# Designed miniproteins, single chains, continued (2): the designs that were tried, part 7

Each design is a single chain, and the fold is of that chain. pLDDT is the mean over its residues in the fold that is shown.

## One batch from the design tools (miniprotein)

Design m4226
Fold by ESMFold2-Fast:
Structure m4226 (fold): chain A 106 residues (1-106)
Amino acid sequence: MEELYEEVKKNIEKLKEEAKARGDPALQAFADRLQRMAEIAYELGDEERVKAILESVKELMEATDEQRDELVAGLRAAFGSDDPAAMQAKADATVEAERAYLERRK
């Protein structure tokens, strides 16, 4: 797990550097989201999620500009909008779901 997570961080840093070199703020924002999701997956011990994130980063690094735009659009749909209110609502829903799960275990 640790080696897998280190590999993810290394590839995300390369993706961020590529985004900066290309002047692509959308790719930069996307890389930041992948980094946060990798942190959460690692903390939860979700090895499959960490693996999926690594695969996504590698695909982005090797993708053409057109393929990259498509991948970013798909992942924006999966991660939610760039609207802070929508992101907060999703975070609140996640907290409520986690609380409900803990209550069911009692």
Scores: mean pLDDT 65

Design m4227
Fold by ESMFold2-Fast:
Structure m4227 (fold): chain A 55 residues (1-55)
Amino acid sequence: MERELAKQLIIKAANYAMEGDREKAEEYLEKAEPHLSPEELAAARAHVDRLLEQV
């Protein structure tokens, strides 16, 4: 249940990152943070950062 919520928040962050909306991407990553392990959080941040660099 908590994993699914975290995944949905990461997906939203990634979608905003692909749109070039850094502010919203960061907002959704912050919302996901309490639901992620340190490893999952690091991977999610790296993924979103990579998407922002490709825009």
Scores: mean pLDDT 78

Design m4228
Fold by ESMFold2-Fast:
Structure m4228 (fold): chain A 77 residues (1-77)
Amino acid sequence: MSREEIFERLEEEFLRRVAAGDYEGAFALVRELLDLAPSAEEQVALLERLAARLEARGDSEAAAQLRHLAAAVRQRA
């Protein structure tokens, strides 16, 4: 299975968990996705991409939380 294929599947599972209100499970998947991105710059890009997808679905609060996490990663990088 390609890295892109694994990433897509984890993103879709993350979105399903957020839609179900399972924030603990969604956060665990975010940790797995971040482990696939070794640099802080790639981690920020990943979090911003997930936030944009959540915002497009109307999950504005979850999107804002991911953007806050991205800002924290930028500050510590």
Scores: mean pLDDT 78

Design m4229
Fold by ESMFold2-Fast:
Formats: sequence, C-alpha cells, structure tokens
Structure m4229 (fold): chain A 71 residues (1-71)
Amino acid sequence: DEVVRALQETLGLSEEAARAIVEAVELGRRARADSVPIHSQVNRKAAEAMEIGGLSPAELGEAMRLAQELL
C-alpha cells in the first residue's frame, strides 16, 4: 500500500516487484525482532524481487533500504 506506492513512484517499480521487496524487508525485520534466523528466506524473497522487477543488485539494495526506512 503506502510503502508499495512509494517504491513504485520513487524507483519506477511494478506493483509486483515493489510488493516482493516489501515482503523481503518485512521478513528480515520480523526475524530480527523475534530473533529467528530466516536469512535464507529473506535472500530467496530478495532474489524473486530482482527477477520480477529486472533489478540489479545495487537497485535491489536501494529499494530494500527505502522500504526499510518507510516500515
């Protein structure tokens, strides 16, 4: 919603790519809060976001940073 829209407007991402990035960031954030090691799941979601959005690793990093700031 708000974060997904911000990613679409700021970085020109599709809704699907923006949502995948938000999901990856939320997974990582929740893992840290709950002390649960789910790094492999976060990495898999991040890889999916790259494939869906056609993002480079640098673009993925920027998008995830922006999503993390907004969450």
Scores: mean pLDDT 72

Design m4231
Fold by ESMFold2-Fast:
Structure m4231 (fold): chain A 85 residues (1-85)
Amino acid sequence: MSAEEIGEKAAEVAEALARHAGASAEDAAAGGAKVGEAVARGMKTLSEEKKKEIAELVEKALEAVKRGDFAAAEKYVAELDKLLE
């Protein structure tokens, strides 16, 4: 999976979480885009081990969102944020 593809998935997760929290469609899309860009940068600049962990966390967060488990998705996003430091 490319850096752009994992970034797009991260954007989808962030947008879904923002909408669940009551953000407008426009604000959720803008916030999602920023998260996707940050993840894509991490996938281009971090070590291969961290890239693998980021990809796994994004996939787990996306699956959690798809099943309506927003609490689990938010925990995976918090772990993702720590890896992007």
Scores: mean pLDDT 82

Design m4232
Fold by ESMFold2-Fast:
Structure m4232 (fold): chain A 58 residues (1-58)
Amino acid sequence: SMAEQEAIERANARGDEAMALVKEMVEELKKRGIDPEKLSPEEQGRLFQAMLDERAAK
């Protein structure tokens, strides 16, 4: 259905936006001298959440 197709397209667009944000955050961490691969998954999640909070505050 058209509604199903539109829902899939919205989900894909949100996925693309989320991936772009993750890439921007990884680049920002590297500019700050932080290597995400040296961090635990939990520490990576905390840093990403802090960066999202910083972005939401603007």
Scores: mean pLDDT 72

Design m4233
Fold by ESMFold2-Fast:
Structure m4233 (fold): chain A 61 residues (1-61)
Amino acid sequence: MEERLREIADKFSEKEQQEFLELVSLGDIEKAKALVKERTGVELSTNELIQLAKILEEKLK
């Protein structure tokens, strides 16, 4: 599961990663899910979305 989330994270540009993290921080879970589905074709659960946000935060630092 984590390996797949890392692969999804790698498909995002830095700008897209920042946009995703902003949506998650605002609690706009539906828009964050839609962004992932639009960019990768993958539907994530809320728990998977939160794990992806943690992975992206690590990548941006």
Scores: mean pLDDT 78

Design m4234
Fold by ESMFold2-Fast:
Structure m4234 (fold): chain A 81 residues (1-81)
Amino acid sequence: IAEEVRRAALAAGASEEVARLVARAVEAALAGDLAAHEAAVAELRALAERDPESARAALAAALAVLRARRAELEAIARAIE
């Protein structure tokens, strides 16, 4: 998932640095590592101030990946019923 988020962010036009940070934030959140997540979010906020378009593209791509994953899990749940 985190690696998929990074690739999606790059494909959407985000810089390598922003794409890497968004992927780290997602990975930390999924692992329950609050300190790592907080650090990644702080770095992303600093980058968003100087490159808001890259940050927006990366966040949109991350959200799309997470939505697709949620839809996949919902489809599996429906198949069980």
Scores: mean pLDDT 73

Design m4235
Fold by ESMFold2-Fast:
Structure m4235 (fold): chain A 81 residues (1-81)
Amino acid sequence: EEIRKEFEAAIKANPRLQQLKAELDKRVERVPEMTEEELGRFAAELMDRIRELKSKNTKENTLEIGLLDEAMRRIAEKVAE
């Protein structure tokens, strides 16, 4: 929980990552209305981006990976509803 608060603060301090979070949140909100194909594409896109970010070890990439991982977790929660 404390780690998540620190992560959230780091995202807020970075306008690019804050914007990315907003875009991901909007897409996650649409998950209950998505078809299986749309869900698969969304998940594949996130996984592909995580893989790309892991090819370059930077601090910003670490934050972006964390943000994408959280989006994947939220997708799973929405699907489980």
Scores: mean pLDDT 79

Design m4236
Fold by ESMFold2-Fast:
Structure m4236 (fold): chain A 75 residues (1-75)
Amino acid sequence: MRKQLEDEVTLGVAEIALAVVRTTGLKRGLSPEELERLIRETAEKIQSKVENEELRKQIEELAREFIEEGREEIE
């Protein structure tokens, strides 16, 4: 249970971090390219601390979703 709970917390924290980065980037008027880079870099930093491959894939999926939503919001 401990590792599963930690993984769930990690995923939740990753989602919040990516959402904050996306919202902040949009408020600062970042270009689509700058926003994508910032989201990608944030996801990569989180993934580097995650040993669970399934979690890394879920974080990557979240990053792609936030990048697409951010792009649509700017365009």
Scores: mean pLDDT 77

Design m4237
Fold by ESMFold2-Fast:
Structure m4237 (fold): chain A 74 residues (1-74)
Amino acid sequence: SEEEKKKLIEEFEKRFEEILSQLPESEQPAARAIYDNVLEHIKKMPDSDLDTQKDVANHALKLLEERKKAAQAA
């Protein structure tokens, strides 16, 4: 449903902002670009395809978390 998609997008944004706050300032533009691209992709998907939308969001969050770890290790 549209309401469930809205909740998914809100949770994705919340989790993204938590990761973004932990990234070095030098990595934040790249992280935001990843978030923006994924959000646009999710917005274009049918509201009935929530499981795929959740998978896409979770994959993006995993990628961002890996970038955070790489930045902290470098």
Scores: mean pLDDT 81

Design m4238
Fold by ESMFold2-Fast:
Structure m4238 (fold): chain A 89 residues (1-89)
Amino acid sequence: MSPAEKAKKELEEIREKLLAGEISPLEAHTEINRLAHEFIQEEEDEELRKEVWKLLQDMNERIGKAKSEEELKEIVLEFIDELLELLEK
């Protein structure tokens, strides 16, 4: 399984759990950070690594500015969607 395929499967699982209320937005954020760092370590495509790193930085900045649990959830879900689109290339 490629790093991108592995990351997509884990992201889809995180998304499903978050939407079902099985994990909190903060727990999802923690898992996504772990996933993104593992992906960056394993991926050979330099441009793809840079795009993932940039998205991760943008998500972390937005989360730091969030004022509610609902806003955190929205940011995390938007990030998952953007990262999934990026990894399907």
Scores: mean pLDDT 82

Design m4239
Fold by ESMFold2-Fast:
Structure m4239 (fold): chain A 62 residues (1-62)
Amino acid sequence: MTALVVKVDSVEEAKAVVDEFLKISESSGAKVSLDKETKLLTLISDNSKTKEQVLEEVTKLF
């Protein structure tokens, strides 16, 4: 299981982080959460999800 916490200022930056995270974790998807006050995006690798589902979830967080 791979996890990442990173500060993101926009949905486009968050999507770029997702793309890179999936490449380095070698996973199909991830669980995502965003702390809107601190702008910290948390990603945890999850092979039960697809990249498309992760990107949709990230978009809904903004």
Scores: mean pLDDT 81

Design m4240
Fold by ESMFold2-Fast:
Structure m4240 (fold): chain A 102 residues (1-102)
Amino acid sequence: SLEEEVQRLLARADEALARINKMIEDLKSKVEKGEITLEDVEKARAELTRLYQELSDEFARVVERATDEQIERLNPALQRLQDAYLEALDFFDKVIEELKKK
């Protein structure tokens, strides 16, 4: 059902937020230890972008069919995911810039 799709998307958004936060913390730890390469960061950035794009596309498809009440639940989750993605992307880009200087 559509409600089951909404519930699955909300759960996947929560899982994606946890994954994005873990990617940031893992990157911070590896940068501090000097255990990171430019290739590793670029691969993680690509994975982050793919994760966000796939979920964003699924939200768009479900929202097209959703009721006003369902959209009211989905929009805050998508906004939270977008905010987390943009913050993570900024951090990854700063690390890439620093690694390119070496």
Scores: mean pLDDT 88

Design m4241
Fold by ESMFold2-Fast:
Structure m4241 (fold): chain A 73 residues (1-73)
Amino acid sequence: MSEKEEILKEVEGLKMIAEVIKDIAPELSEKVLEYAEKAEKALEAGDIESAKKYLEKAKEYAKKALLKANKKL
């Protein structure tokens, strides 16, 4: 799999995660979607480095939302 294909699949996964978490953490869902879209646009422009940075930000927000949703007390 190419690096571009790998990033695109991760972007698609993050958009799906954002849709799932929007009822639990709407603000974090919005941030995940925002950075996932930025990563996709950077990837389309051939800027792999920026795409990876935006992807990492989207993952950070997704991780925060998932930890909040699935935290066992």
Scores: mean pLDDT 79

Design m4242
Fold by ESMFold2-Fast:
Structure m4242 (fold): chain A 56 residues (1-56)
Amino acid sequence: DLVARLDEEARRMAELVREKERAKEGDPETARRTIERLDREMEEHARRILELHDQL
């Protein structure tokens, strides 16, 4: 179900955004590494969302 998968990806993206905001409040060195990882994950999820939209 494309709609269900799209909804799941959107929820995950929202969680990653919240995690990134939380990471900014921590240790600068750890935050930098965490934000780098989260940015890559968000980019991957954004690509999947676009692909799912294209299939709708």
Scores: mean pLDDT 79

Design m4243
Fold by ESMFold2-Fast:
Structure m4243 (fold): chain A 63 residues (1-63)
Amino acid sequence: MGASGLSDISFLQDRLELTVLDLSGNKISDIAPLQHILSLTLLDLSNNKITDFSPLSHLTKLR
């Protein structure tokens, strides 16, 4: 699986300039820190522990 073991992504909440983000293969369960990164156009969250994807509803550029 090659997972890095990343579980806390709160450090990303202020990275408002991000357009592409690959977080696949980690231990992430809470993606609320991503909800304000409105510049995101590509996001890979595959192979994590996420059950609630509602924070992604704020990321209009992903659609």
Scores: mean pLDDT 77

Design m4244
Fold by ESMFold2-Fast:
Structure m4244 (fold): chain A 56 residues (1-56)
Amino acid sequence: EPLEFRLRREGDRVYIEVEKDGEWRKVAEVPLDATPEQVRAAIEEARKRYERGEYL
């Protein structure tokens, strides 16, 4: 199954979450006003963290 990411706002932050075993888990965050480039970098970091089993 392809890895699915979602972006979810929580206050002044946007969390990048991945689905694992039916649960959404936070793996990275960016400020609400992050640039598209910062968001892409955070998604790549989230993928690496997920592969290492590292969550926020």
Scores: mean pLDDT 78

Design m4245
Fold by ESMFold2-Fast:
Structure m4245 (fold): chain A 68 residues (1-68)
Amino acid sequence: SIREKAKELGASEFSITLGELLSLMLNGEAEEAAALARELEGEAAAERARADTARIAETVAEVEARAA
């Protein structure tokens, strides 16, 4: 997937997740964005627990609130 390839090339998990979430939100796919955000939050939290997870969690919470 684009997430895995960008990560292999050195892109941060946060940047990849944010980009995908913004793309889905701009396309009006709020529920799909919320589902993706939830799944990627778990992955990002496990990998970047020491940094930027607070920003990822905030993004996920905002997406979920808008999809609810």
Scores: mean pLDDT 65

Design m4246
Fold by ESMFold2-Fast:
Structure m4246 (fold): chain A 79 residues (1-79)
Amino acid sequence: MPVVELRVELEGDPPPKEELHRILEQASTAAGAAATPDDAKRAAEQVLLSHPFVEEARVEARATPEGLALDIRIKFKKR
């Protein structure tokens, strides 16, 4: 399903802008490849949690007529 809405909330000590954009792009790509909103949530969370500086990641995924809406919350580890 295409990702048509993306909301992002960040806590803690985020990585440099380029790395942050790459992580969010990877998570959105994984979610977009999923067959269901539940699979999209899990795929995005797995991508985010695979990064060593991510402490917590929560993703909510909702199907809309136009595609997938994502609400992403990331808590980064303190440096």
Scores: mean pLDDT 81

Design m4247
Fold by ESMFold2-Fast:
Structure m4247 (fold): chain A 133 residues (1-133)
Amino acid sequence: LIERGRELYEQGRYEEAARLFAEALLSPDRAEREEAELLLIKMIRDGHEEIVVPLLLELLSSPDPYVRALAAYALGHIRDPALALAALPALLELTSDPDERVRLAAIIALGLMADLTGDPRIAAALEEAQKLR
Protein backbone atom coordinates (compact mmCIF):
# COMPACT_ATOMS: atom_id res chain seq x y z
CA LEU A 1 0.00 0.00 0.00
CA ILE A 2 2.68 2.56 1.03
CA GLU A 3 4.95 1.98 -2.00
CA ARG A 4 2.01 2.16 -4.45
CA GLY A 5 0.73 5.28 -2.66
CA ARG A 6 4.16 6.93 -3.05
CA GLU A 7 4.14 6.14 -6.80
CA LEU A 8 0.66 7.67 -7.19
CA TYR A 9 1.74 10.76 -5.20
CA GLU A 10 4.77 11.27 -7.50
CA GLN A 11 2.39 11.03 -10.49
CA GLY A 12 0.17 13.80 -9.00
CA ARG A 13 -2.65 11.31 -8.29
CA TYR A 14 -3.23 12.74 -4.82
CA GLU A 15 -6.74 11.40 -4.09
CA GLU A 16 -5.68 7.81 -4.93
CA ALA A 17 -2.44 8.19 -2.93
CA ALA A 18 -4.33 9.57 0.11
CA ARG A 19 -6.84 6.67 0.00
CA LEU A 20 -3.99 4.11 0.04
CA PHE A 21 -2.21 5.89 2.92
CA ALA A 22 -5.51 6.06 4.87
CA GLU A 23 -6.02 2.30 4.23
CA ALA A 24 -2.44 1.67 5.47
CA LEU A 25 -3.42 3.22 8.85
CA LEU A 26 -5.56 0.06 9.29
CA SER A 27 -2.55 -2.23 8.66
CA PRO A 28 -1.69 -4.91 11.27
CA ASP A 29 1.93 -3.72 10.88
CA ARG A 30 2.61 -0.92 13.38
CA ALA A 31 5.57 0.45 11.37
CA GLU A 32 3.37 0.66 8.25
CA ARG A 33 0.66 2.50 10.25
CA GLU A 34 3.20 5.02 11.58
CA GLU A 35 4.69 5.57 8.08
CA ALA A 36 1.16 6.09 6.68
CA GLU A 37 0.48 8.75 9.35
CA LEU A 38 3.68 10.62 8.45
CA LEU A 39 2.78 10.52 4.74
CA LEU A 40 -0.73 11.87 5.40
CA ILE A 41 0.79 14.66 7.56
CA LYS A 42 3.18 15.41 4.65
CA MET A 43 0.20 15.68 2.27
CA ILE A 44 -1.50 18.12 4.67
CA ARG A 45 1.68 20.25 4.84
CA ASP A 46 2.04 20.09 1.02
CA GLY A 47 -1.42 21.71 0.65
CA HIS A 48 -3.59 18.63 -0.03
CA GLU A 49 -5.62 19.18 3.17
CA GLU A 50 -8.99 19.14 1.33
CA ILE A 51 -8.25 15.55 0.18
CA VAL A 52 -6.73 14.20 3.42
CA VAL A 53 -8.99 15.76 6.10
CA PRO A 54 -12.24 13.94 5.12
CA LEU A 55 -10.40 10.58 5.18
CA LEU A 56 -8.93 11.28 8.63
CA LEU A 57 -12.33 12.38 9.98
CA GLU A 58 -13.79 8.98 8.99
CA LEU A 59 -10.94 7.22 10.85
CA LEU A 60 -11.78 9.06 14.10
CA SER A 61 -14.75 6.63 14.35
CA SER A 62 -12.51 3.53 14.08
CA PRO A 63 -13.06 0.81 16.75
CA ASP A 64 -9.23 0.65 17.07
CA PRO A 65 -8.05 3.32 19.56
CA TYR A 66 -4.57 3.31 18.01
CA VAL A 67 -6.09 4.27 14.62
CA ARG A 68 -8.21 7.01 16.27
CA ALA A 69 -5.09 8.42 17.99
CA LEU A 70 -3.04 8.45 14.75
CA ALA A 71 -5.87 10.12 12.80
CA ALA A 72 -6.41 12.74 15.55
CA TYR A 73 -2.71 13.64 15.68
CA ALA A 74 -2.53 13.95 11.87
CA LEU A 75 -5.56 16.31 11.91
CA GLY A 76 -3.60 18.58 14.29
CA HIS A 77 -1.45 19.60 11.30
CA ILE A 78 -4.34 21.36 9.49
CA ARG A 79 -3.43 24.95 8.50
CA ASP A 80 -6.66 25.93 6.73
CA PRO A 81 -9.00 27.56 9.30
CA ALA A 82 -12.17 26.35 7.52
CA LEU A 83 -10.99 22.70 7.52
CA ALA A 84 -9.79 23.04 11.13
CA LEU A 85 -13.24 24.33 12.18
CA ALA A 86 -14.83 21.36 10.37
CA ALA A 87 -12.59 18.97 12.35
CA LEU A 88 -13.00 20.82 15.68
CA PRO A 89 -16.24 19.15 16.96
CA ALA A 90 -14.89 15.62 16.36
CA LEU A 91 -11.53 16.40 18.03
CA LEU A 92 -13.30 17.98 21.03
CA GLU A 93 -15.43 14.82 21.41
CA LEU A 94 -12.23 12.70 21.41
CA THR A 95 -10.95 14.61 24.49
CA SER A 96 -13.57 12.42 26.29
CA ASP A 97 -12.61 9.18 24.49
CA PRO A 98 -12.47 6.03 26.70
CA ASP A 99 -8.81 5.47 25.63
CA GLU A 100 -6.24 7.71 27.36
CA ARG A 101 -3.93 7.73 24.30
CA VAL A 102 -6.78 9.00 22.10
CA ARG A 103 -7.63 11.77 24.62
CA LEU A 104 -3.97 12.87 24.69
CA ALA A 105 -3.70 12.81 20.86
CA ALA A 106 -6.86 14.97 20.61
CA ILE A 107 -5.54 17.55 23.11
CA ILE A 108 -2.18 17.73 21.27
CA ALA A 109 -4.00 18.03 17.92
CA LEU A 110 -6.21 20.89 19.17
CA GLY A 111 -3.15 22.75 20.47
CA LEU A 112 -1.32 22.29 17.16
CA MET A 113 -4.36 23.42 15.13
CA ALA A 114 -4.78 26.54 17.30
CA ASP A 115 -1.11 27.43 16.74
CA LEU A 116 -0.98 26.60 13.00
CA THR A 117 -4.28 28.28 11.99
CA GLY A 118 -4.11 31.26 14.37
CA ASP A 119 -7.93 31.12 14.43
CA PRO A 120 -9.16 32.40 17.83
CA ARG A 121 -12.27 30.17 17.66
CA ILE A 122 -10.10 27.03 17.87
CA ALA A 123 -8.07 28.44 20.80
CA ALA A 124 -11.31 29.46 22.57
CA ALA A 125 -12.84 25.98 22.09
CA LEU A 126 -9.71 24.31 23.55
CA GLU A 127 -9.75 26.68 26.57
CA GLU A 128 -13.46 26.00 27.14
CA ALA A 129 -12.91 22.21 26.95
CA GLN A 130 -10.03 22.45 29.48
CA LYS A 131 -12.18 24.64 31.81
CA LEU A 132 -14.97 21.99 31.82
CA ARG A 133 -12.44 19.25 32.76
Scores: mean pLDDT 83

Design m4248
Fold by ESMFold2-Fast:
Structure m4248 (fold): chain A 57 residues (1-57)
Amino acid sequence: YSPAALRAAARAAGVSVGTVRRALRLVEEEGLSFQEAADRLGVSTQTVTTALRTALA
């Protein structure tokens, strides 16, 4: 992922770029659902969904 895509995702979801990277790792490398990643990170499922859809676009 480009730094610009990660920054856009962080802005859209209202979280840090580090949180977006952690969400990507949990979903793509560990195979967690968006809801499970959200629970692990202590954020809403909507936050993870917004961040990952923005980063993956």
Scores: mean pLDDT 79

Design m4249
Fold by ESMFold2-Fast:
Structure m4249 (fold): chain A 81 residues (1-81)
Amino acid sequence: EFDLGAIEVGAAVLIVTSEDPLARKLAQELLDIIRDVSEGKLSPEEAKKRLEEIIKQADSVPNPEDRRLLRRIAEEALKVL
């Protein structure tokens, strides 16, 4: 089970270790969404919409392990928002 800290760690791992620029960009966007919700800059409803778009774009990530991790952390973020 992922809490917010585990989701943030997963995103950071993708940003640092993924060789795919799209995977890194989407992981950074996910991290920004979590931060902006916690700071009151983004509503949970708007955050859910953006997370769903990340999940859709994750299907274009060519590395299957990066794609799986990105989808998993985005789905877990949807559950905890």
Scores: mean pLDDT 83

Design m4250
Fold by ESMFold2-Fast:
Structure m4250 (fold): chain A 68 residues (1-68)
Amino acid sequence: AKVELIVLDENTVKLTSSGKLKVILEDGTVIEAEGSVTLTVEELLYSEIYADGKKLTIEELAKNLKVV
């Protein structure tokens, strides 16, 4: 799936996807979403992110970085 990282402010980011998103936070909390998920920058930095079962790297997210 195509995933975009949108910076909303200094503490808040939004991930958008054409498919399913799964985010595993540092504390083990699992967030499953379709279309988009909103996270703090700290949550994003320490999480594992999956789009349609594929793990995304920070480098792949940075390539699709958007600032509002």
Scores: mean pLDDT 77

Design m4252
Fold by ESMFold2-Fast:
Formats: sequence, structure tokens, C-alpha cells
Structure m4252 (fold): chain A 64 residues (1-64)
Amino acid sequence: EEEKLEKAVDYIADAIIYRQKGDYKTALEYFKKAEELLPGRLTPDQQAELLKRIREKVYEKLKE
């Protein structure tokens, strides 16, 4: 579902930001939250869309 994908993107973006800060534990927790929203296997199309939206969300969060 689109809504779950958006929330997963938000969590992964947070994980990337925490990882850059050196907080690997918090980053891993956010990745796990995203994984719960995304059922185990992603199609190639879902992976491509997820990656694109993650980039956009990271820039959005850093811009703010």
C-alpha cells in the first residue's frame, strides 16, 4: 500500500541520518521499523521507487 511505503521511506530516511551521525543502533531500529511496513520481499519496481523516495525524503529532512 502507498501509505505504508511512504512511512517506510520516512523511517529509512531517519535511519540514514542517524547512521551519518554515527548512531548505528538507532539507525538499525529505524530500518527494522521500515522492514515491518514493507512485507519481506520487494519487487524490482518497488525497490527502485523506494530508493528514489528515500533520496527525496533525506534531502527534505536536511533542508528543514
Scores: mean pLDDT 76

Design m4253
Fold by ESMFold2-Fast:
Structure m4253 (fold): chain A 58 residues (1-58)
Amino acid sequence: MIKEAAEKAAKALLAGNKDEAQKVLEELAKNGASEDEVREASLAALEGAENGDVNVEV
């Protein structure tokens, strides 16, 4: 769940869709992820986008 959301958000960031990445993380929170889990997914997504690699590990 968290890893899937992070990968989706990273892909959105690489495509230049920051709003879409934020939407993915908000949906993760609505599905019962904790604030800390959402932050972990967000951090992994940013790292993936910075590296140009959508395969990220949380």
Scores: mean pLDDT 74

Design m4254
Fold by ESMFold2-Fast:
Structure m4254 (fold): chain A 60 residues (1-60)
Amino acid sequence: SLLEENKREVKLAARALGLTLSDEQIDELAKRIVEKYGKTFGELTPEEAAEFVAELRALA
């Protein structure tokens, strides 16, 4: 499912940024991508991806 794919991609993105996120935070962020964009993290435009990365960094 889109949610399961996004959970995996969000976890990898957080790891690449050196962020430690809980499973609940990963789930919520993955849901937000589906709800806002209706696609996987890997399918985001550069602008959408930049917005999401800024949101991830704000949690650090």
Scores: mean pLDDT 77

Design m4255
Fold by ESMFold2-Fast:
Structure m4255 (fold): chain A 78 residues (1-78)
Amino acid sequence: SESLEEALEKPRKLLEEAKELLKKKKLEEALEKAEKAKKEIEKLLELGKRTLPEEMLEEIKKLLEEAKKLIEEIKKKM
């Protein structure tokens, strides 16, 4: 079964890659990774909003906010 941990692994990895690219001033690549992470998190939230307990939904929402903030930081530096 797809656990929450397994489902969040890919977007978490994408956010980490985006942060490293941002540190290296590779803004376009950082933005692409961060936006991909955001889209995957949004899909998880949409799928889970009726079935996942509130604690798990909060974890997904926190990750989504992290992705949104990262995208904003990257765009401000472009």
Scores: mean pLDDT 83

Design m4256
Fold by ESMFold2-Fast:
Structure m4256 (fold): chain A 60 residues (1-60)
Amino acid sequence: SMEEFIREQVEREGKRRGLSEEEIEELTKKLLALQKIFPLPREVLTDLIRREVEEFDPSR
């Protein structure tokens, strides 16, 4: 499902970038909420997930 796809992508990219499980969960919830309002194709969604993970830095 698209929900499983989003969860898997956020976890993979988040772990690669060193995000905590709490940060990964927060970002996953945000992206799932956005997908319900503005459904995006998988290709656009993967680019968005990568960008959101790259921009997520609580030390900044």
Scores: mean pLDDT 78

Design m4257
Fold by ESMFold2-Fast:
Structure m4257 (fold): chain A 62 residues (1-62)
Amino acid sequence: DVPAEVERIAAETRAKVDELLKKYQEALEQGNIEEAQKYLSERDKVLADGAARVRDLVTAAA
């Protein structure tokens, strides 16, 4: 069911974002700015991919 699948994707996206933000904070604490920026870019990619997957599911359901 589309609603259940949308919720699953949203939950997975939130969990991945939380993990990346934790790694971002750890990189900042170590003074690794390049690593921190990498995690922010990965977070943005995860958010975009999650949104695209939700959009595609809604579109497929017509």
Scores: mean pLDDT 82

Design m4258
Fold by ESMFold2-Fast:
Structure m4258 (fold): chain A 94 residues (1-94)
Amino acid sequence: VSEAQFEADVEIAFAYIIAAITRNFAERLRKQGKFELADKYEKLADEVRTKADEGDRLAKISDENAEVAAKQLREFTKKALEEMKKIDEEYKKS
């Protein structure tokens, strides 16, 4: 496997992990009756999963596309983690 493909695989795997974690947080908040915060995490989980699926598809085309996919996923997962922090701060105020 090329370095570009390996890096893309790592970023794709990480994005799927973030999607799973955010979905689990949504389920826990929903059980606590915090429906608005649960909906925010669920929306974020769906967005991250969609980006991971797009990145996986793109990476399979070529090494050049794998480099693009890895970069886009790194930027997106960084923003997703920042959004998770904002939702957590809203939870602490409630």
Scores: mean pLDDT 86

Design m4259
Fold by ESMFold2-Fast:
Structure m4259 (fold): chain A 51 residues (1-51)
Amino acid sequence: AFDAGVEALLAGDYESARRYFEEALREDPDNEVARGLLRIARERLGLPVPP
């Protein structure tokens, strides 16, 4: 899930990147990199980001 999220983010597919990073965080909730990249994907989609 994480690698697929990175590939989607690099391709500009922020919707797919968001879904993959959400999956990565369900598998490893302490993955800080996935958390940061999910924030970036959500910002690019214009979604609210958690504080």
Scores: mean pLDDT 76

Design m4260
Fold by ESMFold2-Fast:
Structure m4260 (fold): chain A 65 residues (1-65)
Amino acid sequence: GSVSFRKLTPEEAAELAARLLHTMELPAERVAHYAPQILRMMRVPEEDIEAVSRRVVELYRELAA
């Protein structure tokens, strides 16, 4: 794919993905499964997907608490 002019930082992408998943009212166990897919839709680089996905799960736990 093409490089996006509007590139999110890893932290911004993680926070946005966590909030989006929270809005979708997904069960916590499905958040880890969907986080990589949401990040890809947000055009996060493939090399960052695993690290940012871990951060999404952490932030989702904070939002769900």
Scores: mean pLDDT 74

Design m4262
Fold by ESMFold2-Fast:
Structure m4262 (fold): chain A 76 residues (1-76)
Amino acid sequence: MKMTVVLLDGSERVFDVSTVEGAVGLLLWLIGEELDTGKELRLVNEKGEFIETVEELMEAARKGETLYVVEGDEIP
């Protein structure tokens, strides 16, 4: 299943999270973005709920949700 992630600059990135490996890949990418930017980054769904685990990420993808990168504890 494809997961669309909207970045802080408004650009979009698409990940395949049909597998645990794909979901882990997305989370590792987010950690890389945190290290590159020096910011604390989180993922939220369209309801403003934090998505922090592989299971939550795969569930969001199954529901067809779009995820948003936010800084710290900010909710869109």
Scores: mean pLDDT 79

Design m4263
Fold by ESMFold2-Fast:
Structure m4263 (fold): chain A 57 residues (1-57)
Amino acid sequence: SGAERAEQVARARELARQGRLEEARAILESLGLGELAERWVAASQLDTRASLRAILA
């Protein structure tokens, strides 16, 4: 079962949404998911910037 890993990945994504990118990466790297961590953190940063641009427009 990958339930624990899925839960940790979800937690890391939530931390990334809060801007806590170093903590999010640390969790994913501890799970051996460094490549996934880079992709999801980058996507989260782009989503955050898009949302901020919409608010400021």
Scores: mean pLDDT 68

